# Designed miniproteins, single chains, part 51

Each design is a single chain, and the fold is of that chain. pLDDT is the mean over its residues in the fold that is shown.

## One batch from the design tools (miniprotein)

Design m1877
Fold by ESMFold2-Fast:
Structure m1877 (fold): chain A 58 residues (1-58)
Amino acid sequence: LPAETIAATAVSRVTGARKEIRFSSTASAEEIRALLERAAAELGVAAEDLVLEDIRVL
């Protein structure tokens, strides 16, 4: 069965900066963590300061 794509907005609680991330509905916790760490690096914040908002299935 095909996996669905999930989109979510990673928002920094410190700066308010936002970045959309996308992952498979079958993604592991480790894969999602890696995506959050990448988003945090691009926004110049700590991954722990990111909150996922607007979670939706594409």
Scores: mean pLDDT 79

Design m1878
Fold by ESMFold2-Fast:
Structure m1878 (fold): chain A 63 residues (1-63)
Amino acid sequence: SAEDALRLGKALYEKGDYQTAVAAYEKAIELDPENKEAWRNLADAYEKLGQTEKAQEYRKKAE
């Protein structure tokens, strides 16, 4: 489910596995594109990967 993918992404992010967290959050958004929390968390993961412009684009999706 989208919720399970979101929870997995959060756990990976907390472990510092930002690339795998991105994949999990992208799956959450694929299953539920209206989930603003998933968009925020995806943006945060991209920020950690140094992809600041991409992070800003996804933060706007979370609004």
Scores: mean pLDDT 85

Design m1879
Fold by ESMFold2-Fast:
Structure m1879 (fold): chain A 57 residues (1-57)
Amino acid sequence: SSARRAEIERRAQEAVRLAREGRLEEAQKMVDELASRYAGDPWAEYAVRELRELLEE
C-alpha cells in the first residue's frame, strides 16, 4: 500500500539522518523497529538491508 510505503520511507530517512549525525545507537534502534514492525514486507526488507550497510555496526 502507498501509505505503508510512505511510512517505511519516512522511518528509513529518519534512521539515515540519525546515523549521519553520529547517533548510531538511535539509528540502529529505528532499523530494528522497522524490521520488526514490517517483517515480511519486501520494501521494508530492502530498506533495512541498505540501512544496515550504512551503519558501522
Scores: mean pLDDT 81

Design m1880
Fold by ESMFold2-Fast:
Structure m1880 (fold): chain A 62 residues (1-62)
Amino acid sequence: GAAEQAAIAFAEQLLQGLADKIKAAHPDAVATLEQVDEFTFRLTVTVDGKTYTLTLDARLLL
């Protein structure tokens, strides 16, 4: 429904905003945002030879 679509869009915007902030602070950082399933997004960030992964289920925002 409309609420689920809004939550999905918000989740994507939150993770993209985080990726943008990390790249602003660390220009050499590589950030990859991927949609794992209909409601789940994964942000993978590699900075200073270390890899960090954040997974967000948009349904937690409902």
Scores: mean pLDDT 84

Design m1881
Fold by ESMFold2-Fast:
Structure m1881 (fold): chain A 56 residues (1-56)
Amino acid sequence: PSLSARAQQSEDDARPVVRAANRAAREKVTVEAEAGGRRFRVDYVEGAAPAVSEVA
C-alpha cells in the first residue's frame, strides 16, 4: 500500500481532533470536533492527555 497519499488523508482527517485536544489542554475546557464524518468530544483531564470520545 502507498503510505504517501493515504497518510496525508489520515492526517487531514485527524487535524480537527488534534487542534481540539491542544485547545482543551491549553484552556482546560471541553471541545467538540468533527472529522471524517464522525463527531468527537475532547475532555480536559488534569495531569493527563485529553480524553477523546466518539459521539453517536
Scores: mean pLDDT 68

Design m1882
Fold by ESMFold2-Fast:
Structure m1882 (fold): chain A 65 residues (1-65)
Amino acid sequence: AEKILEEVRRRGSLSVDELAELLSKYLGVPFEQAKASAEIALKQEGVERIDVKGAELAVEIAKTV
């Protein structure tokens, strides 16, 4: 989880696909589940790119499903 948030802070924002790859890599969730979690977080935050808050939300969604 911390590695994902570090990447968001370093890059300023991530695309859905970039976050999905990081969620799959660091949390061990299937890529399709990771992508769905990232898309839900993006929609809830009302942003076009994922910031730190969006990444935190996506991590929590991915861990629950």
Scores: mean pLDDT 77

Design m1883
Fold by ESMFold2-Fast:
Structure m1883 (fold): chain A 101 residues (1-101)
Amino acid sequence: MLAIRGGEEAAEGGLLAAKAAKTAEEAAAGAGGAIAGAGGQSMAELGEKSGNPKLLREGGLSAERGGRAALAGAKRAGSEEGKREGERGLRLGREAARAAA
């Protein structure tokens, strides 16, 4: 559950960062966070369904990376909601990766 939720929060944070972006570079950073978060969620869901702990761990790591990118992008764009979602994605993804190790 943590990796799935972390990926979802990271994806939302990345989208919010992209929406608040003032430059193409800021928008790309937000989009990158959203993609990594969504990928993490998908991997974690597949890992749960298949019982594969490696996919659960990789899902958590991808959510952590996505949340970190979303948080950085949201800080640049001035999105307080994007910062909160990115921070949650980072934290939940990190916890999920540690739990799966």
Scores: mean pLDDT 80

Design m1884
Fold by ESMFold2-Fast:
Structure m1884 (fold): chain A 77 residues (1-77)
Amino acid sequence: MEEEERRRRAEELEKKAKGYQDDIDSFKTGLEELVKYVEETGSKEAADRAKKGFNEKIKELQDKADSYREEAERLRA
């Protein structure tokens, strides 16, 4: 039935969104470690460049996670 199909689809999308959120959490942890390292060995310019790269990747993953979560919510609501 359509309700069971929508629920199964929503569950799949929620799992994909969770996967991307886990990736985001990993990148955030890596960013904290990288910033600390660059503060010890590099310049503010190098730290800013590293933050920009990580933020760009986080935004990309967040957009994907948000898209899947939004689709799942539409199927459940």
Scores: mean pLDDT 78

Design m1885
Fold by ESMFold2-Fast:
Structure m1885 (fold): chain A 102 residues (1-102)
Amino acid sequence: DEKKAEMAALLAEAKAYLQQAFAIAGREASGAELAATLDELTAAAKAGSPEEAYNQAKTALAATRFAAAAVTALNAAAKPAADQAVALAEKAYEIAAELAKE
């Protein structure tokens, strides 16, 4: 499934940018928050059904937005990477929403 593969690739790229944003913020950034958000993004990529993928991508997007805002508040230099992680998670959510309509 081309769309499912595209969604998984976008979620993997979102994870990479979120990790970059947290690395820029350094030790004051919550490693537990990063780990939890990466788990949500991974669960969305591994979802077995279109409905599960939609619900999980929605949760992953909300978690990514929260983590991005938190890490940007700690260090403004993290903002470009954090914004890119959110943008990629939003694109993955749009694909998951389209797949759930089928």
Scores: mean pLDDT 85

Design m1887
Fold by ESMFold2-Fast:
Formats: sequence, structure tokens, C-alpha cells
Structure m1887 (fold): chain A 74 residues (1-74)
Amino acid sequence: MSAETKAKADALGEEAVDQMIAAAASTSDREALQRTWAAIADALIDKLKTELGLSDSDAQTYASLTVQRAADRI
């Protein structure tokens, strides 16, 4: 992707990471947390595809990396 598209994707990813961390801080229920994180990841995939024109594969890869970044911080 272009540097401009990457910067926009990074901003969306940071927003998703912040949401995932906030969810993790609010619950000890791992099953509920997994469902919440899946919903955040799905929303990120949709935004990457619809707003930035990423392919399904690229959006899914980026979302997976974003989930790992959030997991590494909790």
C-alpha cells in the first residue's frame, strides 16, 4: 500500500487496539472478551476494505497483526 494509505490504516489499527485494551480492562470473562475482540477486528476489516480499498486478504492480515499487538499489551 502507499505511505498515505498505510498511515490511515495505522490510525484505524491504533483505534482498534485502544478499544481491545479497554475491553480487556473491563472484564475477566475470556469468552466474552474473545467475542468483543472478534467484533472489533471485523469492524476494522470492514473499514480497511470500504474506506481504504484494501483486499480481503490484506485487511484480514492487518487485523490479525492488530489483534496480536493488543494481546501483547495485556
Scores: mean pLDDT 82

Design m1888
Fold by ESMFold2-Fast:
Structure m1888 (fold): chain A 81 residues (1-81)
Amino acid sequence: MTKEEIAQKLLNEFARKVKEAMLTLDKEEAKKKIEELGEELRKRLQEELPDMPESVIESMVETWIRIAKQELEKGIQPPPA
């Protein structure tokens, strides 16, 4: 498995868990859960991709947490009428 495949698998798991949190939790609890999932993702990336610099892992995790929080803000809107 390539490094890109490992990273994509972990990001897909993060996205799935974020979506589940958005569907089952209120906004504030979902926000906290996204931050917890981000820490889990960071640890998993360090474990599975130990050759990746910590700064790169941190930037990646921060980017995905930011995207997840933006989607949480948008995802509470009903589909356009």
Scores: mean pLDDT 77

Design m1889
Fold by ESMFold2-Fast:
Structure m1889 (fold): chain A 70 residues (1-70)
Amino acid sequence: SEKEKKFEELLRKAHLAAQEGDLDKAIEYLEEALKVLDEIEDLSEEEKEKLKKGIRELIKRLEEEKKALE
């Protein structure tokens, strides 16, 4: 599960970047996590779609926060 570990690490890095106020970097890590998620063989398609939805909603919130700061 190297892909699963990479996915978890990307989510961790995204969280840290967001906490440091680096919203662009947080979004980049989340977008990479979406790509890696498709490569995880141990997850069902239903589980992948649920995780993708959550990540996309988080990206949207960070984009909205970034626009509010501009």
Scores: mean pLDDT 85

Design m1890
Fold by ESMFold2-Fast:
Structure m1890 (fold): chain A 68 residues (1-68)
Amino acid sequence: SEEEELRKILKTPKTPEDRRLVLEASQRVADEIIELRKKDKSPKLTFPDLEKAMIERYRELRKEREAA
């Protein structure tokens, strides 16, 4: 499935481009967590929640690149 392929890219990005997009996605997720913590001192974030956020940010970044 598409989600399985994206999880593989997140765990072991094989190209320089994938590595860069994964890094940028991680930065966006980190910024979102910082903003969330400003509103809630103890956000209940599970590993699946973080992985889903990473997949979503990666998809957005790839789409932005394709549009440019």
Scores: mean pLDDT 77

Design m1892
Fold by ESMFold2-Fast:
Structure m1892 (fold): chain A 71 residues (1-71)
Amino acid sequence: SSKEEEIIERAKKLKEEFIEALKEGDLEKADKIMEEMVKLEKEAAKLSRETAKEVVLIISEATMEFMKYYV
């Protein structure tokens, strides 16, 4: 449905914002964006397992990007 598509699109945009914050060294901004992504995952889980799974994969990709810069 359109709601599932909107949530997935929002998660992808948050991932892009998270990566930009990491590139700029703005860890406070990156942390706030990650909190928004986690809240979005909980919203996705209320709609369907498949939508939740897609958001979790996007969060995992964002976490891997964090490791490239700070590990």
Scores: mean pLDDT 85

Design m1893
Fold by ESMFold2-Fast:
Structure m1893 (fold): chain A 57 residues (1-57)
Amino acid sequence: SKLEELAKKYGITVKQVEGLLQLAKEVDDEVAIQFAVRELGLSEEEAKELLEELKKL
């Protein structure tokens, strides 16, 4: 699945990708990016790229 591919690409779990996808529907992009950086250990660039890929789903 696309979520499994994204999880592998960013070095996080599928559950974490699903959590970020749900969060991104409820909050502003800046809040979602900060969550991904702090809680998922992604860089700001990786968080922005992942968020844009999730918006295409």
Scores: mean pLDDT 86

Design m1894
Fold by ESMFold2-Fast:
Structure m1894 (fold): chain A 62 residues (1-62)
Amino acid sequence: GAATKAGAGAKVYLDQGDEERALEVIKRESGASEEEAREALEALKQGNGKEAGRILVEAVER
């Protein structure tokens, strides 16, 4: 789904050190707001994929 694609795509750019592209992928794929996208990105940076997934699913479903 869109949340899974947002998380997976963002992680590819995070692994390259490109946080701005990771945020762009999250916003484009999930429809998340700037604040939601930054919260999901921070969770991914901390290795908390479960929390990032919850934020992204909420963004897609709301």
Scores: mean pLDDT 82

Design m1895
Fold by ESMFold2-Fast:
Structure m1895 (fold): chain A 117 residues (1-117)
Amino acid sequence: MITLTESGGGTFKEGSSVTLTGKITGDYESISLASWWREKPGEPMKFVASISADGSKVRYADEVKGRATISKDDAKKTYTLTLNNLKVEDTATYYFVAVTKDGKVVFGNGVELTVVK
């Protein structure tokens, strides 16, 4: 069983960068895929980025391609999403989502990001 803790949200200025961190507590080695999703006011949850546990498969949504980087740090048991050149439209609640090797989907509680001009 794993527990997910997100950090790095808050209020940021347009054009700045943010780093969102998803920390895994428990069986880190049970993870097969880690991803970030976001929910904007009035919209359904949308995919942002994913990385396989072995690091071999990385995917980005077109909306963030070229300004997003997803990475992992096995020693810290973390998966990190960095968004550069923030836009007001990046304002959303961001969810760290892990898929385990036995096919379970685990959601974090969400972290709020507000981008202001």
Scores: mean pLDDT 86

Design m1896
Fold by ESMFold2-Fast:
Structure m1896 (fold): chain A 104 residues (1-104)
Amino acid sequence: MTPVEEAERDLARAPQLSVDELIETLERYLKRIRELLAQGKVDEAMRVAKIASELLSYLVDKLEADPNATPEQRERLRRLQAEYSELMREIFAKAKEKNPDLEF
Protein backbone atom coordinates (compact mmCIF):
# COMPACT_ATOMS: atom_id res chain seq x y z
CA MET A 1 0.00 0.00 0.00
CA THR A 2 1.37 3.43 -0.91
CA PRO A 3 1.62 6.16 1.79
CA VAL A 4 -1.12 8.12 -0.04
CA GLU A 5 -3.47 5.07 -0.19
CA GLU A 6 -2.88 4.40 3.54
CA ALA A 7 -3.58 8.05 4.40
CA GLU A 8 -6.81 8.06 2.30
CA ARG A 9 -7.97 4.97 4.23
CA ASP A 10 -7.26 6.61 7.61
CA LEU A 11 -9.03 9.81 6.47
CA ALA A 12 -12.17 7.75 5.60
CA ARG A 13 -12.14 6.49 9.23
CA ALA A 14 -11.42 9.92 10.80
CA PRO A 15 -15.05 10.64 11.93
CA GLN A 16 -14.98 7.34 13.90
CA LEU A 17 -11.54 7.84 15.52
CA SER A 18 -11.08 9.08 19.09
CA VAL A 19 -9.05 12.23 19.84
CA ASP A 20 -6.07 10.11 20.97
CA GLU A 21 -6.31 7.91 17.84
CA LEU A 22 -6.40 11.03 15.60
CA ILE A 23 -3.35 12.47 17.42
CA GLU A 24 -1.42 9.18 16.98
CA THR A 25 -2.48 8.94 13.32
CA LEU A 26 -1.35 12.53 12.65
CA GLU A 27 2.00 11.96 14.43
CA ARG A 28 2.59 8.95 12.09
CA TYR A 29 1.70 10.94 8.94
CA LEU A 30 3.88 13.94 9.89
CA LYS A 31 6.76 11.45 10.35
CA ARG A 32 5.92 9.89 6.95
CA ILE A 33 5.94 13.34 5.29
CA ARG A 34 9.45 13.94 6.74
CA GLU A 35 10.60 10.54 5.38
CA LEU A 36 9.16 11.27 1.90
CA LEU A 37 10.87 14.69 1.85
CA ALA A 38 14.19 13.05 2.86
CA GLN A 39 13.74 10.68 -0.13
CA GLY A 40 13.11 13.61 -2.53
CA LYS A 41 9.48 12.51 -3.04
CA VAL A 42 8.12 16.07 -2.83
CA ASP A 43 4.93 15.46 -4.85
CA GLU A 44 3.97 12.42 -2.72
CA ALA A 45 4.82 14.36 0.47
CA MET A 46 2.44 17.13 -0.69
CA ARG A 47 -0.38 14.60 -1.31
CA VAL A 48 0.08 13.05 2.18
CA ALA A 49 0.25 16.58 3.69
CA LYS A 50 -3.12 17.47 2.08
CA ILE A 51 -4.70 14.41 3.76
CA ALA A 52 -2.94 15.26 7.06
CA SER A 53 -4.52 18.75 6.86
CA GLU A 54 -7.98 17.13 6.67
CA LEU A 55 -7.15 14.83 9.62
CA LEU A 56 -5.96 17.89 11.57
CA SER A 57 -9.32 19.58 10.84
CA TYR A 58 -11.18 16.54 12.26
CA LEU A 59 -8.97 16.64 15.38
CA VAL A 60 -9.74 20.37 15.91
CA ASP A 61 -13.50 19.71 15.52
CA LYS A 62 -13.45 16.76 17.95
CA LEU A 63 -11.49 18.69 20.61
CA GLU A 64 -13.89 21.67 20.27
CA ALA A 65 -16.90 19.32 20.70
CA ASP A 66 -15.37 17.31 23.62
CA PRO A 67 -16.02 18.81 27.11
CA ASN A 68 -13.62 16.17 28.54
CA ALA A 69 -10.68 17.18 26.30
CA THR A 70 -7.52 17.28 28.45
CA PRO A 71 -4.86 20.04 28.54
CA GLU A 72 -2.39 17.37 27.32
CA GLN A 73 -4.54 16.66 24.23
CA ARG A 74 -4.81 20.41 23.48
CA GLU A 75 -1.02 20.80 23.86
CA ARG A 76 -0.43 17.85 21.49
CA LEU A 77 -2.78 19.53 18.95
CA ARG A 78 -0.77 22.78 19.20
CA ARG A 79 2.49 20.84 18.61
CA LEU A 80 0.97 19.00 15.63
CA GLN A 81 -0.23 22.31 14.11
CA ALA A 82 3.25 23.86 14.53
CA GLU A 83 5.03 20.80 13.05
CA TYR A 84 2.56 20.66 10.13
CA SER A 85 3.22 24.36 9.35
CA GLU A 86 7.01 23.77 9.34
CA LEU A 87 6.63 20.73 7.05
CA MET A 88 4.41 22.69 4.64
CA ARG A 89 7.06 25.45 4.45
CA GLU A 90 9.71 22.78 3.63
CA ILE A 91 7.45 21.15 0.97
CA PHE A 92 6.81 24.55 -0.69
CA ALA A 93 10.53 25.45 -0.60
CA LYS A 94 11.50 22.10 -2.20
CA ALA A 95 8.68 22.35 -4.79
CA LYS A 96 9.96 25.82 -5.77
CA GLU A 97 13.54 24.48 -6.10
CA LYS A 98 12.19 21.82 -8.52
CA ASN A 99 10.15 24.45 -10.45
CA PRO A 100 11.52 28.01 -10.01
CA ASP A 101 8.46 29.49 -11.82
CA LEU A 102 6.16 28.22 -9.04
CA GLU A 103 5.06 31.10 -6.73
CA PHE A 104 3.31 30.82 -3.33
Scores: mean pLDDT 82

Design m1897
Fold by ESMFold2-Fast:
Structure m1897 (fold): chain A 64 residues (1-64)
Amino acid sequence: ADLTPFQRTVLKVAKLLQEADRPLTVEEIAEKLGVSRSTVERALDFLVEQGVAERTEEGYRLAP
């Protein structure tokens, strides 16, 4: 079965965090992916709940 649009966004967000040299803000991720801030926030919340990402003062990064 094909991935839902939300599942595709989650994977793209995770990939951006993996390829980044630094934490990324919601605004930077939204701009890079061409999606709304609310969609990025929902994807990041999901990734944090799954232990894949963490929130820092500078933005979001992959969990250690």
Scores: mean pLDDT 83

Design m1898
Fold by ESMFold2-Fast:
Structure m1898 (fold): chain A 78 residues (1-78)
Amino acid sequence: NAEIKQKAANLLVAAGLHIVAAEVYLDMFGDVEGARQALEDARKLLEEAKKLDPNIDQEVIDFLEQRIAELEARIAAA
């Protein structure tokens, strides 16, 4: 189903953009709450993408999950 694959891909792109936003909030603005919100949004989008397309490349999922976990650890330390 091309429509489901496109929707899942769009959710992965959106998750990646929210991860970048979280990094910018932490590193450029010192905004821990902004970073936290962006990571929560990224996690939600990633889980929705995984549910829509179980054939998503595991390397892409692992990369995004690792980036979220790294930034969450930085927030927890802040």
Scores: mean pLDDT 85

Design m1899
Fold by ESMFold2-Fast:
Structure m1899 (fold): chain A 55 residues (1-55)
Amino acid sequence: MLEEAKEQIREAAKESGTDVEAFVQRVKEILSKVPEELQEELRKYAEEVLKEQVK
């Protein structure tokens, strides 16, 4: 589950490119499908991926 969600976040970043709003929406959809205990870790991961994309 966690690794699958991380893959989905990476894929969302690739598909969204520099479109931050699209990336955020995809991340919200991914987080809504994972257990609450994993959501905080995945949010931090998504923030790291976003920083990579906007540099």
Scores: mean pLDDT 76

Design m1900
Fold by ESMFold2-Fast:
Order: C-alpha cells, then sequence, then structure tokens
Structure m1900 (fold): chain A 99 residues (1-99)
C-alpha cells in the first residue's frame, strides 16, 4: 500500500529529525552528523511525497532541507551544504509538480 509505505517513511523521517534535535540540544552546537540527520529526514519525506502524491510530505521535506542548509553552513561542511541544497531543490520541484 502506497499509503502505508509513505507512513513508514514519515515515521523514519520524524525519528531522524527527533534524534537530530536531541543531539543539537545535548551538544549545544551543529555538527556535520546533525546536519546529515536533517538531510536524511528530508530525503525520507521526499520519498513519501513521491509514493503518496501528498503535498504535505513535500512541504515537510522543504522545511527539513532548509534547516539542514543552515546547520551544514554552521558546521562548515561544504559537501553536506551542497547535498542539502540539492535536496531542497528536489523537494521544491516536487511540491510544484504536486500543486
Amino acid sequence: SSMLEAQILEGVGDLLYGVAKLLLKLLGKPTPEIAELYIKAAEKYIEAARISGDLRYAEKAIEYAREAIRLAREAGDERLLARAERVLAEAEALKRELE
């Protein structure tokens, strides 16, 4: 079921985001590992949006990708910054397709 698969991906994305938020609070600073968790969360939401066609998942992917860009910049990781920017572009393109 596309709906069940999308819900599982949403759950994985939410878990990754939750872990990243907790680590950010505990460490008090962004790290490359925290930025990567936000990128992975956004990627799970992109996959959920593609499978379900649900605009809400694309909007969440945009939100998490924007946070990933901020965190990657603060962590000084150019590779993760480039990846986060690509993920944002993909999520924004997907949102336009689903609108």
Scores: mean pLDDT 92

Design m1901
Fold by ESMFold2-Fast:
Order: structure tokens, then C-alpha cells, then sequence
Structure m1901 (fold): chain A 58 residues (1-58)
């Protein structure tokens, strides 16, 4: 399921760009980017996606 993981990472990247455009918080976007590079499995990717979606809901 490397394909599923890659799709999740691409979605998180798109959501993080949207978060940056709305917030102008470069530090937050860079932190999310660093966390993405440390993701090793689908569960970690899902958790990060949910966190970014929560931030976008503010």
C-alpha cells in the first residue's frame, strides 16, 4: 500500500499549502513538512491529515 501512503502524503501537501495561504504561518507549514518526511505508515499519515484538516477548520 505504498500507493495509498503516497496519495495521503500528496493530499497532506495540498492541505498544507492551503493552510499556509490562509494563515501565512510559514513556521507551521515547515513543521508539517518535516513531520511528513518522518511518516513511515498509513496510520501516521491519516493522523497528520486529520490534524491539518482540524487547523483548516479554525
Amino acid sequence: SDEELQKLLEEIERLTVELYLRSQDKSLAEEIGKRMKKIKNIEEAKELKEEVLRLLSQ
Scores: mean pLDDT 84

Design m1902
Fold by ESMFold2-Fast:
Structure m1902 (fold): chain A 68 residues (1-68)
Amino acid sequence: MELPASVEVALKLILTVEPLTEEEIRDWINAALGGDVYTLEEVRALLDEWEARGVIERLPDGTYRAAR
């Protein structure tokens, strides 16, 4: 499932400011899209892809942040 470019950019900017859980990221994406569009499993798949590309990193506490 494809994120709108504006939502993807905004989420990546948020992740430079504070670490978020998978559930917080899901809830933020769905709020930005105006409904329950993304499931937790779809968010996990998205985060796995971004981590593999070196865009984000998973912290030991299970939160995600933008790669520095």
Scores: mean pLDDT 79

Design m1903
Fold by ESMFold2-Fast:
Structure m1903 (fold): chain A 81 residues (1-81)
Amino acid sequence: RLEEWQARLAEAQAEIDAANKRITDLTNKVNEVKKTGTPEEYEKAKAQADKEIAELNDRRGIATAWQHAAQLALEEAKRKA
């Protein structure tokens, strides 16, 4: 259904936006530790953030793939309608 693909596009975009915000928040937190913490604390914080960012990048990649698939399906549905 056209409406279902439009809803999926909106959902995928929201997930991408949420992941981007979380990545920014994590990057800012690591930068704060770099300024106030020891080199060891920075390395540990960076490793934790890098792991979470990798998971967020995977989720963002899946959402982007869904966005692309939904756009193609929406275009195909419009041509058939």
Scores: mean pLDDT 81

Design m1904
Fold by ESMFold2-Fast:
Structure m1904 (fold): chain A 55 residues (1-55)
Amino acid sequence: MEIEEVEVVATGPTLEEAANAALAEAKKRGIEITDSEVRVLPDGRVVVTLRGKRR
């Protein structure tokens, strides 16, 4: 079976809320997290991107 690169993106009003949402989605999809990125938008919202692989 091929290893597929998968990305999860979650947005929230705080870093904790965005991170918790992204982690919950990654866990639900069985993604092994290999990288993470955090971005703050001009309106104050936080975007958390988790990259990983499904095996």
Scores: mean pLDDT 79

Design m1905
Fold by ESMFold2-Fast:
Structure m1905 (fold): chain A 113 residues (1-113)
Amino acid sequence: GLEATIDRVAEVFGISREEARELVRETLRALLDGVVELLERQGVRIPARTPEELARAIREVIERDPEAAAQLRALVDGMATLFGLDVDPATLDPEEFAALAKELFEKALEVIE
């Protein structure tokens, strides 16, 4: 889970658990911002930045743009790694990928809000 990732970051960098948590929080924010920016560049309307609307927008993009889909999958993989999930987003169909993205956005928003 996220706490195990924070502990590992603290050990690897020789920093406090508080400093590691802040680094992980900022990394999650950067990944979420990257997802939003990519969706906006693809011209997808996001009426509310909720996990449900972001997942819907992701599904729309991945079904129509393979290059944007690859970049979205990489950003979501980064989030999954931080939460300690051992899943390869590239192997998921669009529906499964959108469901994973929704779960990760729910978890990320709880950490960064």
Scores: mean pLDDT 82

Design m1906
Fold by ESMFold2-Fast:
Structure m1906 (fold): chain A 67 residues (1-67)
Amino acid sequence: EFEAEVTLALGEIYLGIANFLESKGDVEGAIEAYEKAIDYFRKAIELGHKEAEQNLKDAEERLEKLK
């Protein structure tokens, strides 16, 4: 499904951005990017991409460590 595939890809892109910003010490930017990734992964799961559950969990765990 086009919408689910695009939504999952956007989540993965934002997760990559968040990891990059975190590695640079940009905590605020990393938090914002993880929050966007989480929103997209939740949407992907709703659209049927159950494989996004692990990505969601990983993003949530990393976000909690930055707060």
Scores: mean pLDDT 82

Design m1907
Fold by ESMFold2-Fast:
Structure m1907 (fold): chain A 74 residues (1-74)
Amino acid sequence: SSAELAEKMRESFLAYYEELKKKYGENPELDKLVEEALKAIDEAIKNKESEEKIIQIFQRKLMELLDALAKIEA
């Protein structure tokens, strides 16, 4: 179901966020991006959005996080 997919994506973001906090510590830019991603996924669950829409949101937010991470590691 769309809700199950959204919950799995939310869990994946949270797990990745915990790893980032262990590796980099305090980073307000990463914290903000993750907070925005979680809010977007939570709203998609609340609004019972399609799986296609949830995947699109997840991919966009993941790309934003990966771009910020690459700049920190450079």
Scores: mean pLDDT 78

Design m1908
Fold by ESMFold2-Fast:
Structure m1908 (fold): chain A 65 residues (1-65)
Amino acid sequence: MAKLKKEGEELLEKGVKAVLEGKFEEADKLFLKAYELYVKAGLDPAEVGEKIQKARIEALDKLES
């Protein structure tokens, strides 16, 4: 479980970086994979979805700022 959660966090960070690089399609794929790994690790799907959505919004705000 711990390894899957850590891999999910690393993919979430890569997704954020992809947004900052303007690679939105790649970012969406990374966020989806992070979501799958978090859910497999036993995290609540609703909380995981909120976590990913928050990270995505924060990255987009940095591009607009």
Scores: mean pLDDT 81

Design m1909
Fold by ESMFold2-Fast:
Structure m1909 (fold): chain A 118 residues (1-118)
Amino acid sequence: MDREALLRELGRLTGLSPSAVARLAEMFGLDDAELRELVRALRAAEANDSAALEEALRRMLGGETRPGEDISERQLRRVLALQVLVELRRGLGPAAIDIARFMGLSEEEIAELERLIA
């Protein structure tokens, strides 16, 4: 699936325009492989398939994580991007903004995110 198709599917799953999803992908530094994992996770959430969602989260974290293993910055950003998109899908814009601030987005990036979801 090309990047344009991934952005359209994420837009469908979240209620955002493909251009808004593209902006979010740029803000979070997501590549096409990470966008594919987000699509899988959000489709599992749409299906209310908790086992498939748990499996998607494990893949995003790079497989089996043990207590005390370091999660990479990139793995953390993938999981937090998923949480932002899940909250947006649920209509919980304030929660999505709080997660974006926790991720370390700048106030300018937060203002852009607020405009994208308004």
Scores: mean pLDDT 70

Design m1910
Fold by ESMFold2-Fast:
Structure m1910 (fold): chain A 63 residues (1-63)
Amino acid sequence: DQLSLFVEDLTEEQKEKLLKIYDKNGDGKLTEEEVLELLKEADINNDGYISPEELELFLKKKE
C-alpha cells in the first residue's frame, strides 16, 4: 500500500477516512498522484513524510 511508505502508524480508521477523501475512482486504493496530493496538504514541515500528529491534524481539519 502506497500510504504505508509515507505515513507512520496508520490506523484502519485513518486509512478509511483518507480513502473517502482521495479515492475518487472507488477502487479502495490511493494512486501515487492521490498520495502526492495528501503529502502537499498534510505534510506541514515539507519533509516528504506524514507523522501521526500531522495526519491527525489534517483529518480533524477535514471534519
Scores: mean pLDDT 68

Design m1911
Fold by ESMFold2-Fast:
Structure m1911 (fold): chain A 70 residues (1-70)
Amino acid sequence: SREELAEEAARILEELGRRAGLSEAAIQTVVDLARAGDVATMLAAAHDLGEAAGDEEKSRRARELALQLR
């Protein structure tokens, strides 16, 4: 379901944000926007946080989830 895809993406972005060294407040903002289905924010965060965390596989997975929410 859309809810399940958004929640999985939010969890991946939370993990990437933590590994990228984001503050808890910044991570929470990204997670909240992902749960709200903000595809543009999810795509930007998947790219930026994936690069910063050095995790291309999770970056790609989050991007695929974001595209499915369209």
Scores: mean pLDDT 88

Design m1912
Fold by ESMFold2-Fast:
Structure m1912 (fold): chain A 118 residues (1-118)
Amino acid sequence: MEDFENELKKRIEKMKQATPLEKLRLAATFLGEAASRIDRLIDEGKPKEEIKKFVELVIKALEQMESILDDPEARALMREAIEKIKEYYENDDYKGISEVLREAARRLTALAREREAA
């Protein structure tokens, strides 16, 4: 957890210095990795408290990413994802959280391709 918190800090600093397009790619990569890690915690039968603590760190990271994204569509998408994750978190639906993260990653990846082609 502590090593992951340090990794999140480094990712946020890297993202702040990135181009608008690279910020989309970095956010999409993080969303996908976070989804995979939640799935792994579930599959390994980790206690709910450990999964919740990880999800809380993910929510904080996504809120920071929303604030540093330049693209208004990406910001709106991230806000919607955060709100849905918070809803599933209150219902202990961690599989639902991983699915929201994976879908948000897919949508941001598509947006990044659209912006690159312009």
Scores: mean pLDDT 87

